# Designed miniproteins, single chains, continued (2): the designs that were tried, part 21

Each design is a single chain, and the fold is of that chain. pLDDT is the mean over its residues in the fold that is shown.

## One batch from the design tools (miniprotein)

Design m4698
Fold by ESMFold2-Fast:
Structure m4698 (fold): chain A 83 residues (1-83)
Amino acid sequence: MKKAVATIDVEVRPGKGEEAARLAKQASAGADSVEVKIEGNRLTITITADSEEKAREIASRVLNALIDAGLVTRVTEVRLEVK
């Protein structure tokens, strides 16, 4: 089976890194795995799914959830890779 990896790199409001990480994990339901790295105000979310379409769908859901919650100050990168 092809595995797809989506990486979302965002800057969040000061002090909101942990809140954003929790929301990202909640919004990534259906992923094979989810990894969240917090570096100050920068959040890197790595989503693994069984297809490119699924990875893209979950990544969009996560990004929209973070934006709708007012947590994101900048979207630095959204990347999709198929392995």
Scores: mean pLDDT 82

Design m4699
Fold by ESMFold2-Fast:
Formats: sequence, C-alpha cells, structure tokens
Structure m4699 (fold): chain A 65 residues (1-65)
Amino acid sequence: SLEEAEKQAAELVKRIEQELGPDMGAYLRASLERMIENRKAKGLEVTEQELKLAEDAVEKLAAIR
C-alpha cells in the first residue's frame, strides 16, 4: 500500500543518512517523495523494489562523487 511504501521510504532515508551523511539522506528523501507523488497521481502503488533501487542509486552516486 501507499502508506506502507511511505514507511519503507522513511526507513531507507534514515539508513542512508546514517551511512552516507545528511546530504545523501536528503537527496534520497527528495527522490522518493517525487516517485511516491508520481505514483499517487497515476493511481499506482509503490513497490519495495522501487524504493530499494532509489537507495542503491544514491549509494552509487556517493561512491563515485
């Protein structure tokens, strides 16, 4: 559900904030909020896999920048 996706997003943001710092946490939060908003607008659910892919993208960004 959307509520469950929002809870998972909050957990992922906290993990990234602790591991990679507050700037990376903020970047992930903004990316996940945009994704959830787009899904809401289309009447679609957000999957845990989509949330995890966003987290992995931020981790890769932090590793190369």
Scores: mean pLDDT 74

Design m4700
Fold by ESMFold2-Fast:
Structure m4700 (fold): chain A 80 residues (1-80)
Amino acid sequence: MLERAEEEVKKLLEEGENVDPQAALERLKKKIAENKRLLEIIREAERAGLAGIDVSALIELLEKQIKLYEEAKEKIEKLL
């Protein structure tokens, strides 16, 4: 859910600003990579013939989640 991603991003930003920006940045990079990999798998499954299964909403959710993590990554990178 987006709400969980938003809460996680908030905690990672607080950690990056106050505790360990490098550790927070590495976690964000991992989350971005994992979500991008999942998005590619879902897109390939749709191309392979998941006709009759609506995956568009799931793709949109993953894209929004990736954007949230990427924006948090950029904010932490500015602190380095």
Scores: mean pLDDT 77

Design m4701
Fold by ESMFold2-Fast:
Structure m4701 (fold): chain A 63 residues (1-63)
Amino acid sequence: SAEFEYVKELLERNRLIPESLVPVAIENFDKLSKEEQEKFLEHARTYDEETRQAVLKKMEELK
């Protein structure tokens, strides 16, 4: 999707993902590279606690 491609571009440029696109990043987390996943998790600290927990849960599911 165009939204997912934009998420990848933002992560590659080390830019913060807008909150409106965070669900797209979480849904497609397994399709992100390890580096993109680590950048997104780092940025998750600036989001609310519910969003941060969703990211952590997705990471655990991929182990």
Scores: mean pLDDT 75

Design m4702
Fold by ESMFold2-Fast:
Structure m4702 (fold): chain A 99 residues (1-99)
Amino acid sequence: AEVEALQAQGRAYAAQFLATEGAAGEAALEQFWALGDKLQGRTEADWAALPPELRARLEEARRLAAEAARARQAGDEARLAEVEARGRALEPELERLVA
């Protein structure tokens, strides 16, 4: 099915991001998030319609998720704990902006 194919492609982009540093890794990460948005029915217009502060915090959450994934792959427990703490600190701001 189309959804299954998109999910498989998303996993491939995530694997490319984790295997590759620099611009190529960042390009794979952007494709991963774009596929995630498509799977959720979120368009560029939907993203552009978000309040700028909420959009910035969602982009920060995505960056933290990517950093956590790299830390897990590297077995870097200290970095993973740091990134997870930053993510938890972001939750009240996201909750405030959505309320």
Scores: mean pLDDT 78

Design m4703
Fold by ESMFold2-Fast:
Structure m4703 (fold): chain A 104 residues (1-104)
Amino acid sequence: MLEEIEKRLEADPEVQEIRERLKKLLEELKEMQATEPEMSEEQKRELARKIAEILGVPEEEVLAELNKSADLSASKEAQEKILEIVRLLKELEKRRREIEEELA
């Protein structure tokens, strides 16, 4: 089952587009982390609230995960890229679930 799901994901053009966009955003964020100041606790809390809204999960759970992450960039541009990554990950999970249901 897992191997069949992975083959279907690799062949899916929508999944490929999402993965390519995720890779680009992650590379851009890594470059920003090297040059930008670290995100404050208040900025992390605001970002956690926005991520929680996108994912439909408790804000405290998102904040706990962000607090485990070192060197998050403080810029508005970095925060927007993080939010876009979260949205793309949600789309990828939805597509993976659809493929899993097709193979069940």
Scores: mean pLDDT 76

Design m4704
Fold by ESMFold2-Fast:
Structure m4704 (fold): chain A 97 residues (1-97)
Amino acid sequence: MQELLDELAELGVELLKLHVNKEDTSELRKRGLELEKRLRELVEELGLSREELLELAIRMAEKLIEKLSEYEEPFFQEVIKKLEEEKKKLEEELAKL
């Protein structure tokens, strides 16, 4: 699980870098779909609860924020802000369970 989350976060960073540079993202988007499919299969195999799924989503957001924070890119700061807003919503959802 942790390795897959790290791979998805790295892919997300590369996708955003290509987007900022106005480069073709099609191959990375395809790889992202394969990793998301693997994540869904692993979630199903592990039988994760609603609480565990929310915790997983929060960890994914944290990983991506951490990776994006390594770059001095204004667009990444806007993405980080959106990810922190989404993470807060997920944390509020988890707190209501």
Scores: mean pLDDT 78

Design m4705
Fold by ESMFold2-Fast:
Structure m4705 (fold): chain A 77 residues (1-77)
Amino acid sequence: VKELLIKEVQRNLIKTGEETGKLAQAMAIAIDAVKRINESEDPIAEARRFAEEIKEDFPEMAEAILKAVEETERKAE
């Protein structure tokens, strides 16, 4: 689950960064998200928490992280 979540978070954030012209910002957010997911005992809950924390400043990136969580849960079934 953790490895799949990291892959989906990176993919969705980079895609959003490319589409919005904010690729450097998306890469920085992806690095932070991956670190928090790797350090967490509950990677899905941590990804959702991180998305909520950044939602005010980076709503598009927060949405990308939540989409990555949904894709991960769908693939883990």
Scores: mean pLDDT 80

Design m4706
Fold by ESMFold2-Fast:
Structure m4706 (fold): chain A 99 residues (1-99)
Amino acid sequence: MTPEELEEMRKLTEEAEEKFEKYLKENPEMPEEERLRFALELAREMYRKFEHLPIGQMLIAVIDGVLTGDEQAALERIAKLPGATEAHLAAAREIIAEY
């Protein structure tokens, strides 16, 4: 990643965190599952701005796998990306299986 891309990702992360905090403040009785889903959808939208980069595509695939429960589709998407390693696939499996 370039320093400019890293700075843009940092700003988008801060925006997503602010949106999440505002949503929690307005919806304090929200179940944990709905909070998680909202956080994942915010992260997906953030990473979508980097979908032209392999790392952005990997992160979107992981989030989609968590949201849909389709681990195999997520892993197949990651495996086709340039620079994808067995470590990336192992990390993706662990994240999707956790949720």
Scores: mean pLDDT 74

Design m4707
Fold by ESMFold2-Fast:
Structure m4707 (fold): chain A 70 residues (1-70)
Amino acid sequence: LPGAKLAADMLETLVLSGQLDGAKQMANTIPDKTTRDQILSLIDQVEAGKISPQQAATKIRELVLKTGKL
């Protein structure tokens, strides 16, 4: 869906640019709790150095498109 893609692209940009607080704020606007919690977990993993920003961005995009919810 175009709206889901746009939100995924925005989250990807924020994560890749190191704007993790902005990414968390945007993720907190997601109504679906499961999707929100998973995206927040991915951002926390970047902050902890467990995954790269690029890996997190890819996973966020997949998750948003898979659920069809924001």
Scores: mean pLDDT 77

Design m4708
Fold by ESMFold2-Fast:
Structure m4708 (fold): chain A 83 residues (1-83)
Amino acid sequence: MLRVPVVLVDAKTGKVVGEGEVLLDDFSQLVPGKRILDVADLANMKPGPGYTNEDLAKVVVNGRIVSAERVGDTLVITVELEE
């Protein structure tokens, strides 16, 4: 299993919602439509500037991957909330 630093970005605002680590067997798990909850270690994530732990939890629990990009050693995952 891979442990990879991650930055979660809200697709609607373009703002960083949180940062931490994701646990992956393979980068192929980061596909559009996948639940962020399935890969994110929420207990070890921190909310981004202007966000609360409750905001981060809502994004992680209800968020779907829109895109994922590797920038150096960090993954930038764009997430969209289901209404």
Scores: mean pLDDT 78

Design m4709
Fold by ESMFold2-Fast:
Structure m4709 (fold): chain A 100 residues (1-100)
Amino acid sequence: EKFELAKEGMEKLSYAYANYEAKKFGPEEALKIIVPEAKKAAKDFGKSLGLSEEQIKEIEKSAEESVKKAVEEAEKGNYLSDEELKELIKEAKKLLEEAL
């Protein structure tokens, strides 16, 4: 289903970008920057797919929670390797393309 693909894709993409930002600029800065960007991306993508307002809000919430989890892991010193990051982004893009 388009909704499930969009949700999972946005979760993975949001996690990847938050992990990367936290690794480069720290967890607090990553949270401040990536949460609003992830929510906007999820909303814009959900609208482009013609999803309902309820579905869009669920994807926004899911993306935000993924950012928070990535930041929590970064605070513990748990970062994705460059290979894991590339693979996660690749998986996310595939899911988002399948949702289109």
Scores: mean pLDDT 88

Design m4710
Fold by ESMFold2-Fast:
Structure m4710 (fold): chain A 82 residues (1-82)
Amino acid sequence: SSLRDIARAQASAVDSSIRMIRDGNVDDGRQTLRNTMISFGRTSGNTDYYQSLADQGLSSDVDGLRSGRQMRSDALSLSLQL
């Protein structure tokens, strides 16, 4: 139950970061998304992948939105398995 709640909270944090980027608060949105990716790496047990995504997938607004949408899907999928 605890891991499921964490994964759901991380999906919500991704949604918030995507909205921030869309609304023009790009720097704060990208930073929130980066922090959530690193945190989700620990939750999912796939730390190397989400660290790489945080380091490489946030170089532009378009990259950030694409990476964020993928991670949101991953976090929701994980929450349904927990």
Scores: mean pLDDT 80

Design m4711
Fold by ESMFold2-Fast:
Structure m4711 (fold): chain A 119 residues (1-119)
Amino acid sequence: SMEERARKLAEEMAKGSVEEMAEKIIELARTETPEFVELTARHIALLSSEKLPDAAEAFREAAREMEDDPEMKETLERSARYLEVMYEASQAVRELSEVVKKRSDELEKEKQEKLEKLL
């Protein structure tokens, strides 16, 4: 299926360098539809958040090579923006989780100190 093909390509591309990802995205941009390229970007976004900045840069590099195909260039630029937004969202969630964990640890320490004063 198109979905499974896009998922497998996303997983393989995520293992590479920015340059290797960009080369693969350029190949896909020249041989596939804009819809398939955008679908592949969405599957990349579902992988480890740590790879999203590299993927976004790879899509932007690929977009620079597509000056002769405005529709595909726009699709690649939109995909890069999507990956950038997904990364920002993942970082916000991570920061919130770290704040919650720190406050939970502080509260537990405060409870232990109060118990020691009562004993």
Scores: mean pLDDT 85

Design m4712
Fold by ESMFold2-Fast:
Structure m4712 (fold): chain A 80 residues (1-80)
Amino acid sequence: MSPEEELAARLEERLATLSPEERAAFEERLQAIGREVAAASDPSDKEAFAAELKRRIREAEPELGPLIAGLLDEALRRSA
């Protein structure tokens, strides 16, 4: 399994333990972080945006944040 597939599988296992309400709340928190980082970031500096997004997610979601940050790292690596 690729690192991306492994991280996605672990995230899915964690999300599967949440109720629909807990999943919705988690998604809203991630969307709020994304909006805050986007509002504070220079659109031309994608690397700075990605670094700040990963930092904020890890701080806000200590359990799931590292898995999401890992998936973002893999996505960015493939886009470079």
Scores: mean pLDDT 76

Design m4713
Fold by ESMFold2-Fast:
Structure m4713 (fold): chain A 84 residues (1-84)
Amino acid sequence: DREQIQAEIARLQQELADYEQRYGPDNLLVGDIHLRIGDLHEQLGDNDSAIEHYEKALEIYKKHLGEDHLRVLEIENRIARLKK
């Protein structure tokens, strides 16, 4: 549960560093990893960390998919809910 989720976050954080080095910080795969890390932080109730990673994923997705893409709108809605 909580400890298992924290271990998965650590694993994804290492994967994030590897992908940023390999593909650059703006690659869609880097965005996908940020989204997954955000989801795990949200599961822990760590909404501030979840928002931080969601906003990083959002920046990458907006750059590649555009502001009106469904994936972008879904993440924006998620962030809005967590900020309240």
Scores: mean pLDDT 87

Design m4714
Fold by ESMFold2-Fast:
Order: sequence, then structure tokens, then C-alpha cells
Structure m4714 (fold): chain A 88 residues (1-88)
Amino acid sequence: SEMERLLEKARELMREAGMPESLIEELVAEAERDGRLEVARGLLAMAEVMLKLKEGKEEELLKEGVSEEALEQAKADIEQLLAEAAAK
């Protein structure tokens, strides 16, 4: 299904970005339980942003139409998510 393909791609990108496996599985399971394609697309978009940030490619995200404000929000959300996983 499209849902399964989106979640599989998100899982792959999150692993490449260096996210903990426990957090990846939790986020994927949560999106699967929700069942909405928009949630799966949101996870994929977050994973793509994380990978670009890890690679130092912030300029590519800006060129793709991500605003500077949205990029700063995404960074803050990602940092909070990682901090919550570390505080388990």
C-alpha cells in the first residue's frame, strides 16, 4: 500500500539520519495506528529534513520552498523529539 511504502521510506531515512531504532519503531507504529496518509507523509518529510540537516544541506531545503522559519521550527521539533527519546 502507499502507507506501507511511505513508512518504509521514512524508516530508511530516519536510520540514515542516525535516529535511535527504538524511536524509529515508535514513530512508525504510531503513524500505522493513526492510519492517515498525511501522518505518514509528515514522518517522511521530517526524516528528509533530518537527513539534510545531518548532511549540512540546509540550503537545499530552502531552495525546495521550506521557509527559514519553518526550518527553524523543524530543527526545534527534531531536537525535542531526540531529547525525549534520550530521557526514556
Scores: mean pLDDT 77

Design m4715
Fold by ESMFold2-Fast:
Structure m4715 (fold): chain A 66 residues (1-66)
Amino acid sequence: MEVRITPVTREVAEKLREIGDIEDLILEIRRAGKIELAEKIKEDLKSPDEKKREKAIEEAKKAVAE
């Protein structure tokens, strides 16, 4: 069977929690009918660049606020 969770640094644990919060933002964007924006944000979050993922989070917040 697969192992559950690897004991990693707090930074990694915080990243996992942030991903959960982003899920809510994406749902809000989709409910607003901005499906294309939600998909673009998901693509950015999939990026291996940590800074790009952070930028995607900011864009998600702006999309919800707008």
Scores: mean pLDDT 67

Design m4716
Fold by ESMFold2-Fast:
Structure m4716 (fold): chain A 73 residues (1-73)
Amino acid sequence: SKFDEILELFEKAFEKVRDQLTPEQRAAVEEALKRMREASPEEFGRILTELFGRLTPEQRAALAKAASEIRKE
């Protein structure tokens, strides 16, 4: 599904920026990705928003760059 593709993209993007995250942020990412697998579209967006709120602007920019690079592969 489209959501499975988006989830895979985020999993790969977070793995690329893993070293830029604290252990607490990594745990939050893993929990959020697990919740997203079972979520409705509305819940998916909410979980993603909550997760991004736990990241710094610099970490969010790095994640966006990683996702863009994965899409070009």
Scores: mean pLDDT 78

Design m4717
Fold by ESMFold2-Fast:
Structure m4717 (fold): chain A 87 residues (1-87)
Amino acid sequence: MKTAEELIREAGRRTEKETGKDVSEVTRLAAGLVRAGFSPRDAVRLAAATGILSGLISEEDAKAFIREVEKVLEEIEKIVEERNKKR
């Protein structure tokens, strides 16, 4: 079982492995927004936009981070669906 914050941090780690770029500041911001009550998708969009505007990440890095978050969320949604369909 992973919290939404742990899912965001996992997506950040996957993004760094795929791109070779440090997205740790954007990942921390997204995790903080989730803790503040934002949905993971809204938290990631806000954090990515802030990272681009602040020069912390490029638009391509932001797209990679958003894709990795969507992949992690899709994996969890599939696991939950499979478990809910199980006897």
Scores: mean pLDDT 78

Design m4718
Fold by ESMFold2-Fast:
Parts: C-alpha cells; sequence; structure tokens
Structure m4718 (fold): chain A 80 residues (1-80)
C-alpha cells in the first residue's frame, strides 16, 4: 500500500539521519561531507519518485530502490 511505502521511506530516512548525526557528533565526518552525501542521496531518491510516477512502478520495487540508495549512502559515509 501507499501507506506502507510512506512508513518504510520515513523509517529509512530516519536511520540515515541518525547515522549522519552520530558521525557528525563524533567528528568522524565534516559538515561538508555530510551535506554532499545528503544532497546526492536526496537527488537519487527524487529520481526514484519520478520514475515510480512516470512508469507506475510497483510499490515493492520502489521500496527496494529506496533501501539500496540509503544503504549506499551509509556505506559511503563509513568509507570516509
Amino acid sequence: SLEEWFEKMKELLGELQKHLEELLKSGKITLEQAEEVAAETEKKLQEIVKLALEKNMPISEAIKKYEEVVEKAKKKLEAL
């Protein structure tokens, strides 16, 4: 359902935000690095939304693509 997709998106974004805040507070990343990763992630998430709307993408596929984008963002932050 759309409600399920919305809740999953909120959960994934909340996890990423918490991870960013922890890395910033610990001094492991700079504000500039955090902003760059956030901007790249936002752009990719917007592209998924656009494709889902244009192509009537199944909700399950949209969720999977969101999970992949968030996972890549977390891995990129850990590699800094």
Scores: mean pLDDT 79

Design m4719
Fold by ESMFold2-Fast:
Structure m4719 (fold): chain A 81 residues (1-81)
Amino acid sequence: MSLQEIRDAFLALSLDEQRARLLELLRESHRKAGYSEEEIERALARTEAQLDRLAAEQSEAAVKEYLAMLIETELQEMRKA
């Protein structure tokens, strides 16, 4: 699957589904980078806290934009491998 297909599929998901997919990709990325399960949990918790803050302070559109940015960053990192 191409990076564009993954990105387009991601953007078509609901906000909750986008969040779940992003966290799954971050978990896989950190695992491949050699992080421990404890380190992965801390990193994901930080990302979830940031998403929750954006949802509280801004709009759903702002949260979706942030999720789109994060997914693009992760896909670019996967491409470099």
Scores: mean pLDDT 76

Design m4720
Fold by ESMFold2-Fast:
Structure m4720 (fold): chain A 78 residues (1-78)
Amino acid sequence: SALALQQQRQRRQAFLQQLDDDLVREGRRILRELQERLGDPNLTFQQALDILKEENSSPWDIMALQQALRAEREREEA
């Protein structure tokens, strides 16, 4: 039924949003840890992303930073 399909889409959207929110939180945590490690509180998400790529960091950490960078840009535009 149309109602069942709508409910499935709503549940899927909520699940994907939660995953995105979790990645954004993780990316912000990674940025803070990197800022502390390097002693640079002004280190940007883009600079952190470049550093993690050069250090061959986990693909998960890179993805988390990318999602946090996207969310930060969206926040600045709002």
Scores: mean pLDDT 80

Design m4721
Fold by ESMFold2-Fast:
Structure m4721 (fold): chain A 97 residues (1-97)
Amino acid sequence: LHVALEALLGPEAVREIVERARPLLEAGRVDEAIELMIELAMERLGVSREELRARLQEVLAERAGVTGPVDLRAVVLSALVEYLGAAAVQAAWERQL
């Protein structure tokens, strides 16, 4: 899933977005971290949330054969897991609860 975001933004932009979301994740504010990443991706591409989803859907269909609807939160969460590690994301979810 994270590969679709990298295909649209490039790996350096994805890393920068993840780093901007890191303080929210470390504070246990996982939902806010995810929303910030979506907003930053929209800003960098100059697109709406719906257009961002459509572009990610196109990339996933071409590269992974995924033809169903794309969950933006799942795509962003997969990038957080890839760049920060599953343990860090899990710990943030536990702090939020």
Scores: mean pLDDT 75

Design m4722
Fold by ESMFold2-Fast:
Parts: structure tokens; C-alpha cells; sequence
Structure m4722 (fold): chain A 87 residues (1-87)
């Protein structure tokens, strides 16, 4: 159940991050619409991958791990973009 705990933790963090990313994207859509749109896409895709990891965690743990790794990678990209926007 370590994988399930990691997935749950990632889902919680990514969900909070998505809410913050969407708020920042709204604020910056008139300043840098390209970065704002990329942030929305990265955040939503990260959440989608995390949800898929959760669905697969009891069915296909190997696939669940791959989706979790993708979710974390996408969320790291979103966090970097959020830091750039907040400057």
C-alpha cells in the first residue's frame, strides 16, 4: 500500500496546486496569455494523470506508477512556471 499512499499524497498536493495555478493563470492571462494557457494545461494534465494512477493502483500497479511519475513531472513543470509568473 505504499504506492496507494504516494498516489493519495500526490493527488492532494496536485489538487491544491491546480487551484493555485488556475488562480495565477486568470491573473496573468492579460499579461502573458501563452504562459497562462500553458500553466492551465500542465496543471490539469497533472491532475488527470494522478487520477489515472489512483484508478490503476489496485488493478495495474506498474501502470499506476508510470502515471504517478508523469503526474509528478507535469506538476514540477507547473510549479516552475508558477514561480516565473509570480516574479
Amino acid sequence: DELLEEVKKAMTEIAKGVAEALRLARKYSGIDPEKAQKLVELAREAATKANKAYELSKIDPEQAKRYLDEANRLYDEAKKLMEEIEK
Scores: mean pLDDT 84

Design m4723
Fold by ESMFold2-Fast:
Structure m4723 (fold): chain A 86 residues (1-86)
Amino acid sequence: MPREDLSLEEIEKELIELYRYAIHITQNPFEALQEVGLRLAKENAISSEYARQLEGRVGEILREAWNSELKEPSEFVEKLLGKLEI
């Protein structure tokens, strides 16, 4: 089950850290987002609805993630959370 006790700040921090790790090792924004999504789902850190929204927005997320890769991953995550109805 999703962890409803997680704050948006905690989710943001974890997502930023996982994305930085994934993009560094994969060097592919698609694989990086897939790895982040799989890990968060496995650890029940996000809801199934949130996971589906991430899947539905992969194209937009990839573009935002790529733009943020080198400079501002925090901005990417903040924008993502704002659009995903958390």
Scores: mean pLDDT 54

Design m4724
Fold by ESMFold2-Fast:
Structure m4724 (fold): chain A 67 residues (1-67)
Amino acid sequence: MTPGTISRIIEELKKKIPQLTEEQLNEIYRMLVQGASAEEIANYLITKYGISQEQANTVIKIINKYS
């Protein structure tokens, strides 16, 4: 996945889930650069930050849209 594609994912996440902090968005960026799957990222956010299942499902949908 290109850096430009990852930047588009992060911007769409900001629009759809405005509750995500800059720290959480930076962590998602790093995981995407490392080739983590949408499911791995969503599970990490639930486990470490306690995001809702609905938010996690939105993260998966957005990442998969650009895959």
Scores: mean pLDDT 85

Design m4725
Fold by ESMFold2-Fast:
Order: structure tokens, then C-alpha cells, then sequence
Structure m4725 (fold): chain A 69 residues (1-69)
């Protein structure tokens, strides 16, 4: 079985927080209609995130918001 190190847990937590931020930005946009704030937050995650999963999710949500406009 693979032991999980503290460094590995910290990386997983950071990725989870980034995925949560993307989901929150999407939900905020759906509730407020503020595309500018949502796109700014998502673009920041896309540019600063080291997680490929978080970057791809941010790209997908950005595309969805832009398609709504």
C-alpha cells in the first residue's frame, strides 16, 4: 500500500481548494450574473495554478461563461 506523506496531502489540499474556488466562481456567476468578477477569478486560477486538473476546469468554466454572453 502507498503511504501518504504530509507533502502529498498538502498538494492534494491545495488542488482541492483551487477546484472549490473554480466551483464557487461558477456558482457566484450563476447567482449574481457578474461575469467580469467570475472570469477574473477563473483566469487567475488558470494562470497561477500548478494543477493541470484545476487549470482545465477553469478553462472549461471560462468557456461556459463566455458562451452565455
Amino acid sequence: MKPVSQEELDAEVEEALELIRIAVSKIAYRNTGDAESALADLQRVKETSKSPEARKYAEEVIAEIKADE
Scores: mean pLDDT 77

Design m4726
Fold by ESMFold2-Fast:
Structure m4726 (fold): chain A 88 residues (1-88)
Amino acid sequence: EELLEADVTKLSKEEVFEMAEKIIRDLGERLGLTEEEIQALIDYFKSLTFEEQKGAIGLAKEGLKGGLDPETVLENVLAWLDRVRAAR
């Protein structure tokens, strides 16, 4: 609960990563992803810029707080990342 209430814009890079790994693992387990698929998502997140990491976690937290299912949360985050990266 405290994790979902944290202001992601005030977190350090290490805190954002720790939060992201916990969220990715929780979502992946709920979706029935393999450990290899979960690790691939974590590695993908590590490849993002700090701003993209904060934005992705912010969207995931808002989706989870709003009661969205794990599949919808993951789809929304990936779609946002695709748009942001295409704008580079």
Scores: mean pLDDT 75

Design m4727
Fold by ESMFold2-Fast:
Structure m4727 (fold): chain A 69 residues (1-69)
Amino acid sequence: MPTFDEVAALIREAAEKARKATSKEEIDQLVNEFLEKLESLNPPKDILDFAKQALDAIRRYLKRKLDEA
């Protein structure tokens, strides 16, 4: 079972990689890749829900930043 720290590390890695993305499609691909990794680890529901919310927030923030550029 993945620990909260392992899930938090994956979210951080996703954020750093997505920050380097140059298109909304690349951001979606990266976020979806990390969502698949998180789901494959089968974490507890509360941790998975937290991770999904965090990744969605990262996706929305970075897409908004691309619209401002």
Scores: mean pLDDT 79

Design m4728
Fold by ESMFold2-Fast:
Parts: C-alpha cells; structure tokens; sequence
Structure m4728 (fold): chain A 70 residues (1-70)
C-alpha cells in the first residue's frame, strides 16, 4: 500500500518529525507509526516519536487552556 511504502521510506531516513507531519497530513494517530517502527526493530525511533508526539499535544493543550482563560 502507499501508506506502507511511505512509512518504510521515512523510517529509513530516521526523521521522526517527517513521520509525525505525514501522520498529521493523513489523519493517522501515532500508534500506527509506533507499531510499525517496533515491527521493523526500530524501538529507538518509536520511543522518540512517542516523546515528540506528546510534546506536540502538550503545546496544543496549553494553547487551548490559555484561550479558555482569556
């Protein structure tokens, strides 16, 4: 599938931000990428992707709280 081919190419580069951006563009949750990276033995990238995803979500939540309090 096109998704599987793109994930494989991005995983080969090790660019976790590109993987997250691809997910945002295609409305894919981080679990898809984490599972894929673990399946190919890239637990290092899976851990980094999870960490960066939580960082992105924390910014979104903070922005929402700031707007609600204004």
Amino acid sequence: SALEEELKKLAETGDVDALLDFGEENNLGPSKFVDYLKSIGREDLAEELERKWYERMARVIRDAVDRALS
Scores: mean pLDDT 78

Design m4729
Fold by ESMFold2-Fast:
Structure m4729 (fold): chain A 93 residues (1-93)
Amino acid sequence: SIEDRLNEEIEKLLSDPEMQKKLEEAKELLEKYKHVTFDDILPYLEPSDFSPDLPLPDIEQEINNLKNGSEKEKMRALYNLRRLFSLIERYKK
């Protein structure tokens, strides 16, 4: 299933020491932007962003977008990183 595939990808991600460093950086950025609401982000999203088939984001690219991107790229990166951490939390339960 799609969920089984995503869970396998999350398992590989969580087992990679280099990706753990990227996840910690992403976590710090999410804390910095915790005041940004979904309604603030929504104008920058596309219908494809709500697809159940949406793959895991490229963490390094999304970190770079959130740090150095345009307003649109920053808001989309924030959405994608929040989605990733929600999937990780669901996987651990």
Scores: mean pLDDT 84

Design m4730
Fold by ESMFold2-Fast:
Structure m4730 (fold): chain A 64 residues (1-64)
Amino acid sequence: SMEQLKAQIKKLRQDIDYLDALIQEITETYSSTDPLKTQIFVNMLTIAKSATELLVERLEKKLS
């Protein structure tokens, strides 16, 4: 249903916000002490965020 789709989009947008906060946290915590670990974690989280953003875009197109 349209209402279920809207609820799913809202949850995915919350997941994106959480991933953004997590990327910032990891960058602030580890960038000076372990730049390679920071880069790996940030890259993995950025991939997850990008995939979630693409899913949101596709779902929003279904709402027209």
Scores: mean pLDDT 88

Design m4731
Fold by ESMFold2-Fast:
Structure m4731 (fold): chain A 97 residues (1-97)
Amino acid sequence: SVAEERKERVMAEMRSYVNRVVALLEANDLAGAEKLLDDFRNWARKVIDELNNDKSIPPLKQAQIGFMLMAVESEIYLLIERKKKQPDAPIEKVVLE
């Protein structure tokens, strides 16, 4: 369905963001990781706006995608905060694994 294809595309982009954040944190580039979180937030707002204007995507699927975006944003934020407090700790992804 169009809704499932949209969800899969959003999931692929979210996975790309998480992987790029992890790579920056492994390289000790905190500034780059924080900038990428801001880029993620701006992209997520655009996705939510597009979903709200797309009548082909059912409300339940829009809500599912919205919850996933919120969960991934929270994970990226927590990964950055953990790296600040524990620089030598391993980077562990939970969402999208």
Scores: mean pLDDT 84

